Designed miniproteins, single chains, continued (5). Designs and how they scored, part 3

Each design is a single chain, and the fold is of that chain. pLDDT is the mean over its residues in the fold that is shown.

## One batch from the design tools (miniprotein)

Design m16078
Fold by ESMFold2-Fast:
Structure m16078 (fold): chain A 80 residues (1-80)
Amino acid sequence: LDEEIARLERERAEAEAAGDVLRTARLLYRLGHLYSEKGDLERAIRYYEEAIELLEPLTDMDAQALLVMARAGLVTTKKA
């Protein structure tokens, strides 16, 4: 789990530097999910919120689907 988180954090930084907004949002969503599994709810919430902020201005179907998932993850994590 910790190795996977470290790898995704590196990949997220790379996607962000490359300007790949959708890939960055997907990686942020995955990080939110993994931190939620680890029990770091505060960090999970932050990652979900960052993913949502990136996805909200996008109009493509992939972004909209991921936005729904990120919002669901945020709601469930805040209630945990």
Scores: mean pLDDT 81

Design m16079
Fold by ESMFold2-Fast:
Structure m16079 (fold): chain A 90 residues (1-90)
Amino acid sequence: MTPAQQRARQAGDMFDYGRIAARSGNGNGAISSGQRGVDTLGQDPSLQDVRQRVQDLVQQGIDHLNSGDYDSAIDYFDQARDLVRQTYDS
C-alpha cells in the first residue's frame, strides 16, 4: 500500500466514524471526524482532487447536522467514505 493509499484509508475510517457518530445522535463527534478526514487527505499532494470533492461532501453533511437532518448527513459521510475508498481499493 502506498503512503497516499494509507492516508486515503485513514480518511475513509474517519468518515465512517462520522457516519456512526451521526447515527448515534452525536453531531459534534460526526463534525469532528469529518474534519479530521479532510485534514488527513490534505497531507498528500496526490490526493488534492479527492480532498476537494470530499470537502464539499463533508461540508454538506455538516450543514445537515446543524439543521438536525442526521439522515442526510449520514448519506453525505457515506459518499465521502466511498469516494476515498476508490483510492485504496486496488
Scores: mean pLDDT 84

Design m16080
Fold by ESMFold2-Fast:
Structure m16080 (fold): chain A 73 residues (1-73)
Amino acid sequence: ASYVGASFTDGDGTRRTVVTDASDAEFVASIKHLGEVHKFDVSPASAAEYAESQARLDAMVAAGREAARELAR
């Protein structure tokens, strides 16, 4: 499998890295909007880094669903 890591600096000046499958370019592009980032550095990544990135994404999605439920009431 082929994986890529996208590294960016968030609004707090903290460098963060998100790893995704190379075929999921739309996800890599969309996280820029959600993370309030100015720039991506894209590089090859490992399957282990991809697994960690997916776990973080699952947590973010769960938090977003809770916020959406409160707004939808």
Scores: mean pLDDT 60

Design m16081
Fold by ESMFold2-Fast:
Structure m16081 (fold): chain A 64 residues (1-64)
Amino acid sequence: FEKELVEEIKKKEEEFEEKLKKADLDEEEKKKLKREEAIRITAEALRRIGDQIDEELARRRALR
């Protein structure tokens, strides 16, 4: 799970960098967008971890 999550984060980061290369933007604007995207990716990863915990808890309750 951990390695898969890290790999997915890196993939999203790489894809975002490719989009920025195609965009006609200033380097400063690109840096700003990269920083904001990194925050979004991190928040998404944390949400997935939370969802996985919730799913496990729901599964255990169903075994009652």
Scores: mean pLDDT 73

Design m16082
Fold by ESMFold2-Fast:
Structure m16082 (fold): chain A 60 residues (1-60)
Amino acid sequence: MDAAQQAIAAGEQKKQEGLKLVKEAKTTSEVSKGIGRALRGLGDAIDTAIRNGLPLSTVK
């Protein structure tokens, strides 16, 4: 349970890092990379929640 919560938090951090990259982006390529990282972080958090039977409300 604790490991799942930590993994969800890590995914959320990756999502925030991706969003920061988008905010700082100066090219469409950088925006795309930032969005990709944010989506991967969110996906990781959701996958961890589903795998461990946690409610999706734990992902923000």
Scores: mean pLDDT 76

Design m16083
Fold by ESMFold2-Fast:
Structure m16083 (fold): chain A 58 residues (1-58)
Amino acid sequence: MSKREEVLEYAKKKAEEIYGKDSPLAKLFIEQLESLNITDENAEFVKKQIDEIYKEKK
C-alpha cells in the first residue's frame, strides 16, 4: 500500500467522524485531497494538516 493510499484512507475516516458519512463537506474535503500530488515525501505533511483540521474542529 502506498503512503498516498494510507493518507487518503485516513482522511476519509476523519472526514466521516467530523462531518458524517454522507456529508457533502466530507466528499468535498476528500476530493480536494485527491487533487493534490501526494507523494511519499509529502504524505506525512498532508497527514499532519488533516490532524490539525481535526483538532480545530474538536
Scores: mean pLDDT 73

Design m16084
Fold by ESMFold2-Fast:
Structure m16084 (fold): chain A 73 residues (1-73)
Amino acid sequence: SKIDEIKKLADEIRQKVLEEARSRPRPLTREEMIDLVIKAAKELLDKVPMTDEAMTILSQALRELAAELRRLA
């Protein structure tokens, strides 16, 4: 379904940003974490329609990304 495609896209972008984060020296700074979340958000907003359902998936993916980035701090 289109929803499953959006979820897959969100996960792919999340993983790509996490790989970039893992390539950086640890601990990650707060500013680096903010930059990575903004980068993911921009890429998701560019590729995903502005529907309530898509925005819910996007919000969840960004929260999961933020949690994973905190582990690298």
Scores: mean pLDDT 81

Design m16085
Fold by ESMFold2-Fast:
Structure m16085 (fold): chain A 62 residues (1-62)
Amino acid sequence: SEVDELADFLVANTSLSPEGARALATALVNRGVKVEEAKKVLEEGKKAGVPEEAIFNRLGSL
């Protein structure tokens, strides 16, 4: 599922717990955010040196 794919990506690439990653992934997918869009936001934010907390705030606002 899209939720499982995004949750697994978040666990592998962030400090989020499995539970936190699944909660964020579920919220984003339910709002119609595409997995590839969420991945790009995270990857671009990390490349730009944006703090992880600020990236999560941006993802939660999509």
Scores: mean pLDDT 83

Design m16086
Fold by ESMFold2-Fast:
Structure m16086 (fold): chain A 96 residues (1-96)
Amino acid sequence: SDLEIAEELEEAAKKSKDPVEKLRNLAMAGEYYYRAGDYEKAIKAYEEALKIAEELGNYDAMAKLLKNLAKAYEKLGDKEKAEEYRKKAEEYESKI
C-alpha cells in the first residue's frame, strides 16, 4: 500500500547519513503519505525534506517541495498556509 511504501522510505531516510539520499527518500515518503490520505505525515516529511534541500542549495527540490506542501495544506483545509506555500513555490520556480 502507499502508506507502507511511505513508512519504508521514511525508515530508509532515518538510516541514511547521505543528505541527498535523505532528501530523496523523505520527498518520496511525503508523496506516498499524500496519496494514502495522511496529509499530516506528508507535511512532516516534506518539511524535513525542505530543510535538507535548503542546506544543499537544491533549488529544484525546494520548488517542488513547496508546491507539495501547498497541496497538502489545501487538503487539510488550511487555505492561508496553502496560499503562502504556493506563492513561495512560484517565486522559486521563476528563478529556476
Scores: mean pLDDT 89

Design m16087
Fold by ESMFold2-Fast:
Structure m16087 (fold): chain A 79 residues (1-79)
Amino acid sequence: MLEEAKKLLEKGKELYKQGKYQEAIEYFDQAIKLAEDDPELQYLAYMYRGQAYVRLGKPEEALKWFERAAEWRRRVLAA
């Protein structure tokens, strides 16, 4: 459900802003699962997930998520 996924994304962003990066990642993961067929929401959720991993000191993990975000961005731009 797109509306549910958007709420999870916003909650994750709020937690990220509060420095609760691990909790933010959990919400971004849920948003990704619910918006599996929405390229724009997939792109945003992967981008925020990557940023949260950077903040946790896991740049190698973050790079993986940024690469997934780039793939979804190509799908958005190709549509």
Scores: mean pLDDT 82

Design m16088
Fold by ESMFold2-Fast:
Structure m16088 (fold): chain A 62 residues (1-62)
Amino acid sequence: KVEFLKKNADIYKKAAENAREMAERLQEADPSKQERVDTLRKAAEQFEKLANKYSEEAKKLE
């Protein structure tokens, strides 16, 4: 069970990095897509929080 939580933490960490990179590229390529950039940044923050949450849950279940 703790292994599953750590695996999910890693997955969400990668998702956060990917979303953040996409947001930066989109913002530079097309400023008119500011709404989508905001959505991607928000998703990145949520993925990062999920990664931390799963990591903390893994520690609690130790």
Scores: mean pLDDT 80

Design m16089
Fold by ESMFold2-Fast:
Structure m16089 (fold): chain A 77 residues (1-77)
Amino acid sequence: SHAQKAAEAAQRALDEARRAGESPEVLRKLQEARDYAERGDARGAYDAAAEAISLSTNPEVRKLAWEALKYAQEALR
């Protein structure tokens, strides 16, 4: 499902953010995106992923968070 793919993308973004030493706020927003997506809250997942993208300056974290955002958007259709 798109929600499952959003959760998987958010988890990948979270793992990369931890590896890159991102701020606690970026980690929290990526965790929120994953948790919302896992429970089927596509709007919550979308909003949390968007906030993570705005807070992060790491290109790989932003790319993975953008993938989570796109899957969450598809889950809203």
Scores: mean pLDDT 88

Design m16090
Fold by ESMFold2-Fast:
Structure m16090 (fold): chain A 63 residues (1-63)
Amino acid sequence: MSEAQELMLKGSEYLNKGDFEEARKYLEQAASLGDKEAQLALAMFYLRQGDFEKARELIKEIE
């Protein structure tokens, strides 16, 4: 949990700076550890990129 929280916070910091490449990297790692906020953030990124399949997979995993 702590590792996922730290990665999610890092991702959020880079999002606030507009560094989407770094933000996505940290959010991907947090999401892979089961962080639901990171999974939702990644789903929104994939949706904007037109990767609807990856976005749907992430949304389905969120409870």
Scores: mean pLDDT 76

Design m16091
Fold by ESMFold2-Fast:
Structure m16091 (fold): chain A 115 residues (1-115)
Amino acid sequence: NMEEKEKELIDYLTKEYGMKRESVEIQIEYLKRLGASYELIKEILTAQAKGDLKKLLELYKELIKKLSREQILEFSQETFADAEELEALKNAPTLEEMQELAIELLERYVKERLE
């Protein structure tokens, strides 16, 4: 049962990592709207709670490979991309090239924050 699993995940993240319940709920709904599985949502939110940016990057790459063009633009805008990067993503000739570009831009974004 997804609803029961979501409640357990919210309780876990709020109790173990001090995450705000409302923030966890909003992020679960957002990731569900992007079509993420419960297991992927759990891994992403746990990596965020731990501050594990390298693990989070790998999980976001997995997510991007499952997204439509519209979902990639929304995710990129909310997560890492500036206006010029969003325009480059919109101009990608194929979904596959758009996914590859989004991953490249995300890797650069994370690297700049780890260094």
Scores: mean pLDDT 86

Design m16092
Fold by ESMFold2-Fast:
Structure m16092 (fold): chain A 103 residues (1-103)
Amino acid sequence: SFDELLRRLAEKYGLSVGDILSMARFISELTGQDWRSEPVLHAAAQLTKLLREKGETGIVGRWLRGDISLEEAAEEIAEVVGREVFERVVEAVKNGETVEVET
């Protein structure tokens, strides 16, 4: 179920459910895919983990508050996690694919 997958991802990546959901909303708006879908949730957890490893946790929150645009948030995330990694994740989600990325 959605709730079980969300809890498993939070446990696997050491993230809060809220952090994953915030990123899932962002990826949903960026890709047009349902924020509750497995590809979106997996991408959300992995991107959030990569951002935390780089010490950057505020980008999605600024977008949710309307402080920055969707495009500005996407560019900042791409700069932090790496453009090639970010683009691969976004394209996989657009195609309905679940992707695993490693640093």
Scores: mean pLDDT 86

Design m16093
Fold by ESMFold2-Fast:
Structure m16093 (fold): chain A 96 residues (1-96)
Amino acid sequence: SAALEAQNKARLVKMIERMFQELKEKGITLDEVRELLNRYKEAGGPLTDSEIEEYVEIFKELEENPNLDLASLPDEKRYKILKALDAIQAALLLAG
């Protein structure tokens, strides 16, 4: 239903905002994101060089555009942002 789709979108937006804020509170910089993702890949994490570049660019876009309206983005773009932030959090967890 349209109401369920709107509710799911709102939840996804809030989840993205929370995940990004948690990374910022941990003091993660753009350079550290690249290093973390490369180390995650080297440790056998399911991550390609192309995905690393995409995820670094996504993090950069979020950092440079703090007022970005996530609700206005296409579903595919929101899903890619979620995947990027999830990969960065997984890499952080592996790093200790």
Scores: mean pLDDT 85

Design m16094
Fold by ESMFold2-Fast:
Structure m16094 (fold): chain A 60 residues (1-60)
Amino acid sequence: SSSLYKKIEEIVEKFPEQYRDVMLELAKRAAEGMLAAGMSEDRALEIIETNIEQTVKLLE
């Protein structure tokens, strides 16, 4: 869990600084939901990373 949250924090740095706090909270909530649904930490991280990368590309 601590390792997962650290990786999420690193991925969220892809957003502009003003959005990082809100995106970090959203990503942590998404991870919590995925883990509660029985998803592995590795799979949850892959989904979060992919979604963040796609979202950053849409913020043009």
Scores: mean pLDDT 81

Design m16095
Fold by ESMFold2-Fast:
Structure m16095 (fold): chain A 63 residues (1-63)
Amino acid sequence: DDEERLRELLREGGLSEEEIERILRLIKQGNGHAAASLIAHLLGDEALQRLAPLLRRLSQKYS
């Protein structure tokens, strides 16, 4: 499950449950760009690049 995998990777990156929930809420609202910006801010651009395929698949699911 792409959503559960994203949760696990964000948790491993050191994000709180509140931060993870905010990112997933943005994706489910169709705001994948805002979710990506938040990930880059919290974890850095390299982490965002690693997560990009999961973000694209989830964003397409909720578009």
Scores: mean pLDDT 83

Design m16096
Fold by ESMFold2-Fast:
Structure m16096 (fold): chain A 80 residues (1-80)
Amino acid sequence: SLEEKIAELEKKVDELQKRVDTPGLSREELIEILNEASKVIKEAVRLMKEATDPELQEKVAEIVKKASEIFAKVMRRLTA
């Protein structure tokens, strides 16, 4: 269901947030997080088309926001 897909993305973005905050990550591990965050953003944007309930729309928007912040954080770490 849509709610299950949103819940899976919420869980995934929370795990990525924990991973990106880990000290001593290799360049390869950072690139893996970047790829996963990119996939979460892509999937969440697709779910936005299906989410007609304002509460579900807000959850999807929060997932996009968090995943985008993770992506930006990884990019900063890769270019430091």
Scores: mean pLDDT 85

Design m16097
Fold by ESMFold2-Fast:
Structure m16097 (fold): chain A 60 residues (1-60)
Amino acid sequence: MRVSLEAAYEALKRAIEEHGPEVAVQAAKVMVTSGLITPEEAQEALERAAKEVGVPLPEP
């Protein structure tokens, strides 16, 4: 089943807030591998979440 980009964004924003951007990158990779979102959707959600929280994304 697909997850919406907005749901992915909210989940990744929370992950950055609670655990930091490295954990959020790992969570995004798991969502892609599980077929919940596309790699492009994961990247967009991560970039939006990191920008809103005000932290840089680590290199993938």
Scores: mean pLDDT 77

Design m16098
Fold by ESMFold2-Fast:
Structure m16098 (fold): chain A 60 residues (1-60)
Amino acid sequence: SSMQEQALLEAERIILRGILEGRGEEAIRKARDLLVQAGVSEEQIERLIRGAERGLRLNS
């Protein structure tokens, strides 16, 4: 896979684990930084972060 595809999969793993471990906000920040560094599109980043924020709110 491309670097961006690998970054998207890693970001998803970081977010899911972070939410489950009660570190959702930290995980979302780390995932966003990783995706920006990997050159993932703003649209894809926004979609992932919005989903993660909803998950965090529902598990708060």
Scores: mean pLDDT 80

Design m16099
Fold by ESMFold2-Fast:
Structure m16099 (fold): chain A 118 residues (1-118)
Amino acid sequence: SVTLTESGGGTVAAGGSLTLTGTSSVPLSTLGGVSWFGQKPGEAPKGLATGTADGGVGVVAADVAGRFSLSLDNAANTSTLNMSNLRPEDTAVYYNAASLPGAAAPAYGEGTQVTVTA
């Protein structure tokens, strides 16, 4: 019932920036929260950022703090992960996810590939 659509992935040189946008099919206020995960080759998915519609601005994981930021736009039903000073080790598939109130399983987008060249 909830669809998340991701955009903004691609290839960028080291030191560059990318903006990933996740669009929700329902108002963000109906969700328990919105998150971004990165999955590097051979690694488990790692939570990078999370936020709620009432906060507008999300919390970012400590190891990417200062380089990544999250913002939520309730009017557009979007969450935006701004990524700066990218490194080759940031190469990953990035997933937008939404927690659903009262549901055991979250909704996930299909993922978007980010490739950072040396």
Scores: mean pLDDT 83

Design m16100
Fold by ESMFold2-Fast:
Structure m16100 (fold): chain A 59 residues (1-59)
Amino acid sequence: IKEKVLEAALKALEYYLSKGKSAEEALKETELLLNTQDISKEIKEEALKKVKEELKKKY
């Protein structure tokens, strides 16, 4: 469901950041991961929006 996708996207972002990736690099990797999923465009867009908001708030 949509909530699961949002959680997975945020966890992917945190994972890449923990590996020493820059905010920009972590965002790109998360976008690529979401694009490999067989989910609707609106769910992907919501997940990316949440990821970008979290980056602005925390980093």
Scores: mean pLDDT 75

Design m16101
Fold by ESMFold2-Fast:
Formats: structure tokens, sequence, C-alpha cells
Structure m16101 (fold): chain A 73 residues (1-73)
């Protein structure tokens, strides 16, 4: 399995919204590709730690790209 962890800075008060968005993006990509993806998220203040695991590196990279975009919004 491919695994990647990234720490993202999120706007105060948006932590749960970004977290929910990341899990939704992962489910959408899993459904679209047919590849299982596991996502773990941890919130510490304004820091969101995202760990993504999948058998497909492209799916891991896509979920992390979505996470970065959601955190930047």
Amino acid sequence: MYEATEELEVAEGQEETVKAGIHQAARHLSAKTGVPVEVETRVEGTKLTVTVRSEDKAVVDAVLAAARALAAA
C-alpha cells in the first residue's frame, strides 16, 4: 500500500468543514476509480494532519491534492 501524511494549516473555525470535505473527496475518488482508499484525519488547533492510504499512488496523490485545495479555500 502507498501511504502519505501531510500537515495542513486551516482557517480557524473551518477545521471540521475541511475534514468533512477531505473524507467526501476520498469517498468520491474511491467510487470513481473502484480503488479502496483509507483516510485518517487529526485536528490540533488550526493544524489538520491527513494520512491517506491506498494501493494506487495516483489515488493517494489525488486525495492529498483535494485536501490541500480544501485547506486553502
Scores: mean pLDDT 83

Design m16102
Fold by ESMFold2-Fast:
Structure m16102 (fold): chain A 52 residues (1-52)
Amino acid sequence: REEALKELKKFLEEKFGIKIPEDATSDEIAEIIRTLSEEQQEEVREKLGELS
């Protein structure tokens, strides 16, 4: 969902200080998430659960 993607981008920028391009695709965002620590990935999963 476009709305969930927007919220996810905001979450990543606010929590981890990651600069994500406004036109970044879901695939590009997924690749960024894969570079995060196990703890950070768990926080992302929790956030995605809230958005679902």
Scores: mean pLDDT 75

Design m16103
Fold by ESMFold2-Fast:
Structure m16103 (fold): chain A 110 residues (1-110)
Amino acid sequence: SEKAERALELLEEALRKIREGDFEGAVKKLEEAARLLEDATDVELLRRIVEVAREALREARRKGDKEAARKAAEALLAAGKALLKVAETIEEINEAIGEILRAIGELLDI
């Protein structure tokens, strides 16, 4: 999925920007990634996207930027929903639901 590949690129850029302290730049990349994830269908790329979104969320929380943390959690939610749409097994459904619930919990705690 071209959309999944671009979303991964944007999330990697966002993570770098958070580490550099460019939270405004990171927020823009996270918002763009979340939009692209609505139509993403590549399971392997979506799993990598979930990993990067979780790292971005962790780094944003560690640095104390609530807006970047919120946008990273929204990207994680979008990735989890995309995984749920492409899930073919009970294990994959449970994996996707787990990521959705994690993202919702983080959004409620921000």
Scores: mean pLDDT 87

Design m16104
Fold by ESMFold2-Fast:
Formats: sequence, structure tokens, C-alpha cells
Structure m16104 (fold): chain A 65 residues (1-65)
Amino acid sequence: DYEPLVRELVEKAYRVFPFRVPLEELVRRTLERVKAELDTFDPSKGSLRRWIGGLVEEVVRETFR
């Protein structure tokens, strides 16, 4: 279950970036990205938390683009 970790990291990002969409929308988009790209996760390149953090940053950037 990745939702609690995704929510924590999205909430941290949401506090820093300009608000364009509701928090729940960013959580949903990030969870979809995690599920879609989970097979590309490489444990040798870092922790799951760091990998999800990178996806949060990408989703936030893409959402404001």
C-alpha cells in the first residue's frame, strides 16, 4: 500500500508549489504514476521513498505545465 507515503510526499510538495489543482487530485495522479511505472523501479539506484519523491516532483511540474 503506497497511498500513505504518496500522500505524505504530495502534501510536502503542495505546501511549497503554487496551487493549481486540489491536493486530492495530485495524490491521485501520483498514485496512478507509481502504479504505471512501478516495474521501472530499480532498488540499486535508491530507496522507494526517494523514487516516489521524484515522481511527485514530475507530477507537480507536469500539472503546472
Scores: mean pLDDT 76

Design m16105
Fold by ESMFold2-Fast:
Structure m16105 (fold): chain A 68 residues (1-68)
Amino acid sequence: AMVTATATIKVEPGKEDEYAEKIRQIAEEFGATAEVERVGDGYLKVTITAPDQATAEAVARAIAEFLA
């Protein structure tokens, strides 16, 4: 069954679209899908849908590394 994970992340204000695009690209590289919604200045709601838990964890780790 597909795995879904949702998180709200803080990014640099004014760079929401840049971060959203990169997050979508990271998810796609792992075979997952990311839905990214701006929920305020400097905040993104990210919903990752992956084919399995291992893929969801790999995507979450890659996003965390990108944000560091």
Scores: mean pLDDT 82

Design m16106
Fold by ESMFold2-Fast:
Structure m16106 (fold): chain A 67 residues (1-67)
Amino acid sequence: MEKAKEAIEAILAGDLERARELAESLRETNPEASKYLLKAAEAAGQGDIVAATEYAQKALEAARKAE
């Protein structure tokens, strides 16, 4: 849960490299959250704030279910 939140905060701050690093670190413990965080970072990098927000919410749901 906490790493997913940190990744979303990094996306909101525009630190897409940190967001990807945090998403990658979740790959073994929560692959679903990792997948959505990577998609959120990609959408944010393209300036698609709506898609980035939707993927970030899906990542939080996946992180919550794993705990």
Scores: mean pLDDT 80

Design m16107
Fold by ESMFold2-Fast:
Structure m16107 (fold): chain A 55 residues (1-55)
Amino acid sequence: MLSEEEIEKRKKALELEVEAGMLYIEAALSDDPAEREELLERAEELLEKAREIEE
């Protein structure tokens, strides 16, 4: 069974993954290439942070 601390870590990682997913959707809907690039970079950064938290 997951401890409360492990559940909180997983929840935080999932929140970052959800935020990254939302940024990918915004990037896909954006007509501005510069904004799209920034959103994709931010999404990748959030996914890296999520991986670090789970480790």
Scores: mean pLDDT 80

Design m16108
Fold by ESMFold2-Fast:
Structure m16108 (fold): chain A 83 residues (1-83)
Amino acid sequence: EEARKLIKEAEELLDKARELLAAGDYEGAIEAAKEALEKARKALDVADEAGDREAVLRAIGLIFAAIGLMLEAALGLGDLSRA
């Protein structure tokens, strides 16, 4: 239950990060993705302790998704800093 709740919270934060990225708010997208990463990392720890392999794999997927969003937003922020 706790791991699944953290996974849901991480997914909601990733959705927020995607919305901010689409709006051109690269700094906001990075912060939302960082929050999603922290939730996903906590979900991984809780799921591992519970032996919930499905939740472990899902949390790992969310960690990589958050990192990818942060990199994409950082590239966008770099382009803005050139303007």
Scores: mean pLDDT 82

Design m16109
Fold by ESMFold2-Fast:
Structure m16109 (fold): chain A 75 residues (1-75)
Amino acid sequence: MVLDKEEIEREIEKVFAAFRVATLPREKQEEAVEEVAKELGLSEEEKKELRELAERLRRIFESREESLKVIEEAR
């Protein structure tokens, strides 16, 4: 596989963007996805991948938050 410097940099930026979007409140996520897509010049397909990755990360974060809430309530 050919990984050009530009391709590697773009993939790294996408990963960081996905983490950033995933850590935001749900009401801010769509705005963040659109802003990132505009900044990085993402295609509709790449924007969809960003949303899917951010949603997957969000679910992991929400699962952790729910676990912490159960512990706090059992306190």
Scores: mean pLDDT 71

Design m16110
Fold by ESMFold2-Fast:
Structure m16110 (fold): chain A 62 residues (1-62)
Amino acid sequence: EELLKKAEEYLKKGEDAFSQGNYVEAARYYAEAFIYYSKVPGNDKKAEEALKKAQEAANKAG
């Protein structure tokens, strides 16, 4: 419940940072979202999605 809220919050912050071209911050926020989704049973697909977004942002950062 609380972990899922944190995951959604970090995913949103990652999307906002990515839209602004702040890829380093986006990668960091997406990685946090991945970690929180990974701690909540039944959210493996959302965790994988967040991980892919983190990798995309990291690639754009450098």
Scores: mean pLDDT 84

Design m16111
Fold by ESMFold2-Fast:
Structure m16111 (fold): chain A 70 residues (1-70)
Amino acid sequence: MKTAKLVGHILGAIGALLDGDYETALEEVKRAFELAKESGNEDDLNLAIKVGEEIAKYDPRAKELVEEAK
């Protein structure tokens, strides 16, 4: 199920962010965005956007991913 894979990447992004691994957090949220766009599920996309905005507080590269997703 696409949602289960997306949730896995979201959890990976959050875990990496908590560890201060911003590169891994960015990669994981980027994959979550790819899955959300592919699924067409607005709730999945909104979840990925919220996590991306949180990462963007620490790494501004995440802000561009959020803006492209809108």
Scores: mean pLDDT 79

Design m16112
Fold by ESMFold2-Fast:
Structure m16112 (fold): chain A 104 residues (1-104)
Amino acid sequence: SSMLEQKWKEFRELVEEGRELIERALRLAREALRTAKTLKQLLEAIALQLRAIGLDFDLDLLERRAEEVKDDLAKLDQLIEEVRRLIEEARELVREAEALLRSN
């Protein structure tokens, strides 16, 4: 029981981290879109925004899946690893959006 509670806490904390990174990526992508001076910059900003929206959708699916398997430790552990990979993707997306903003 305590192990299940610890995994649920870890899952919730990782989901919150992922949400914050996705929100940051979306804000940066929207700013890159507003400050775009060339068609190439505009298209790159749109692509970053769509990727961020996709990660937000994927995170929603992972949260829904966790509710279905909430008492299965092995499945919850797999979902934790999926959220960790999504966080890595979101961090890279933030980095790319910041770089695009600097180039505008």
Scores: mean pLDDT 88

Design m16113
Fold by ESMFold2-Fast:
Structure m16113 (fold): chain A 61 residues (1-61)
Amino acid sequence: SEAEVRALVERFLALEERYRAGEISPEEYEAGMRALIAEFNRLSPEEQARALALLAEAQAA
């Protein structure tokens, strides 16, 4: 769903920001990223493409 895709993208961005701010360890960051990649891999190809488009848009801002 669009809501699931957006929630996944928001969790990726939040994890990256927390790591950049020094709020989590490299080990916690890696574990979080692995969990999010597993969720991404469960998405349909259309949802995966949408997630990547939303990430690109957020990173360009």
Scores: mean pLDDT 84

Design m16114
Fold by ESMFold2-Fast:
Structure m16114 (fold): chain A 85 residues (1-85)
Amino acid sequence: KEEFEKKADEYIKKAEELYKKGNYDDAAFYYEIAGEYYKKAGKNEKAAEAYRKAAKALKEQAEKTGSSSALEGAKLLLEKAKELE
């Protein structure tokens, strides 16, 4: 469990760096991976936060590119976050 949380923290850091560079699709990918690892670690609040950050990154990607698939991806990530306590 501790190993999964550490891995999630590493992916959060990578996603934040990509987000700052405007690489929103890769940032969203790493935020979602971090959310999955937080969920495996039993850290549901951190997992929900990671999914919300991934959704925000996909929303930025949708605004930048007009991608409807990025917007749908953001909706699915927000639903994943909502399912967590």
Scores: mean pLDDT 85

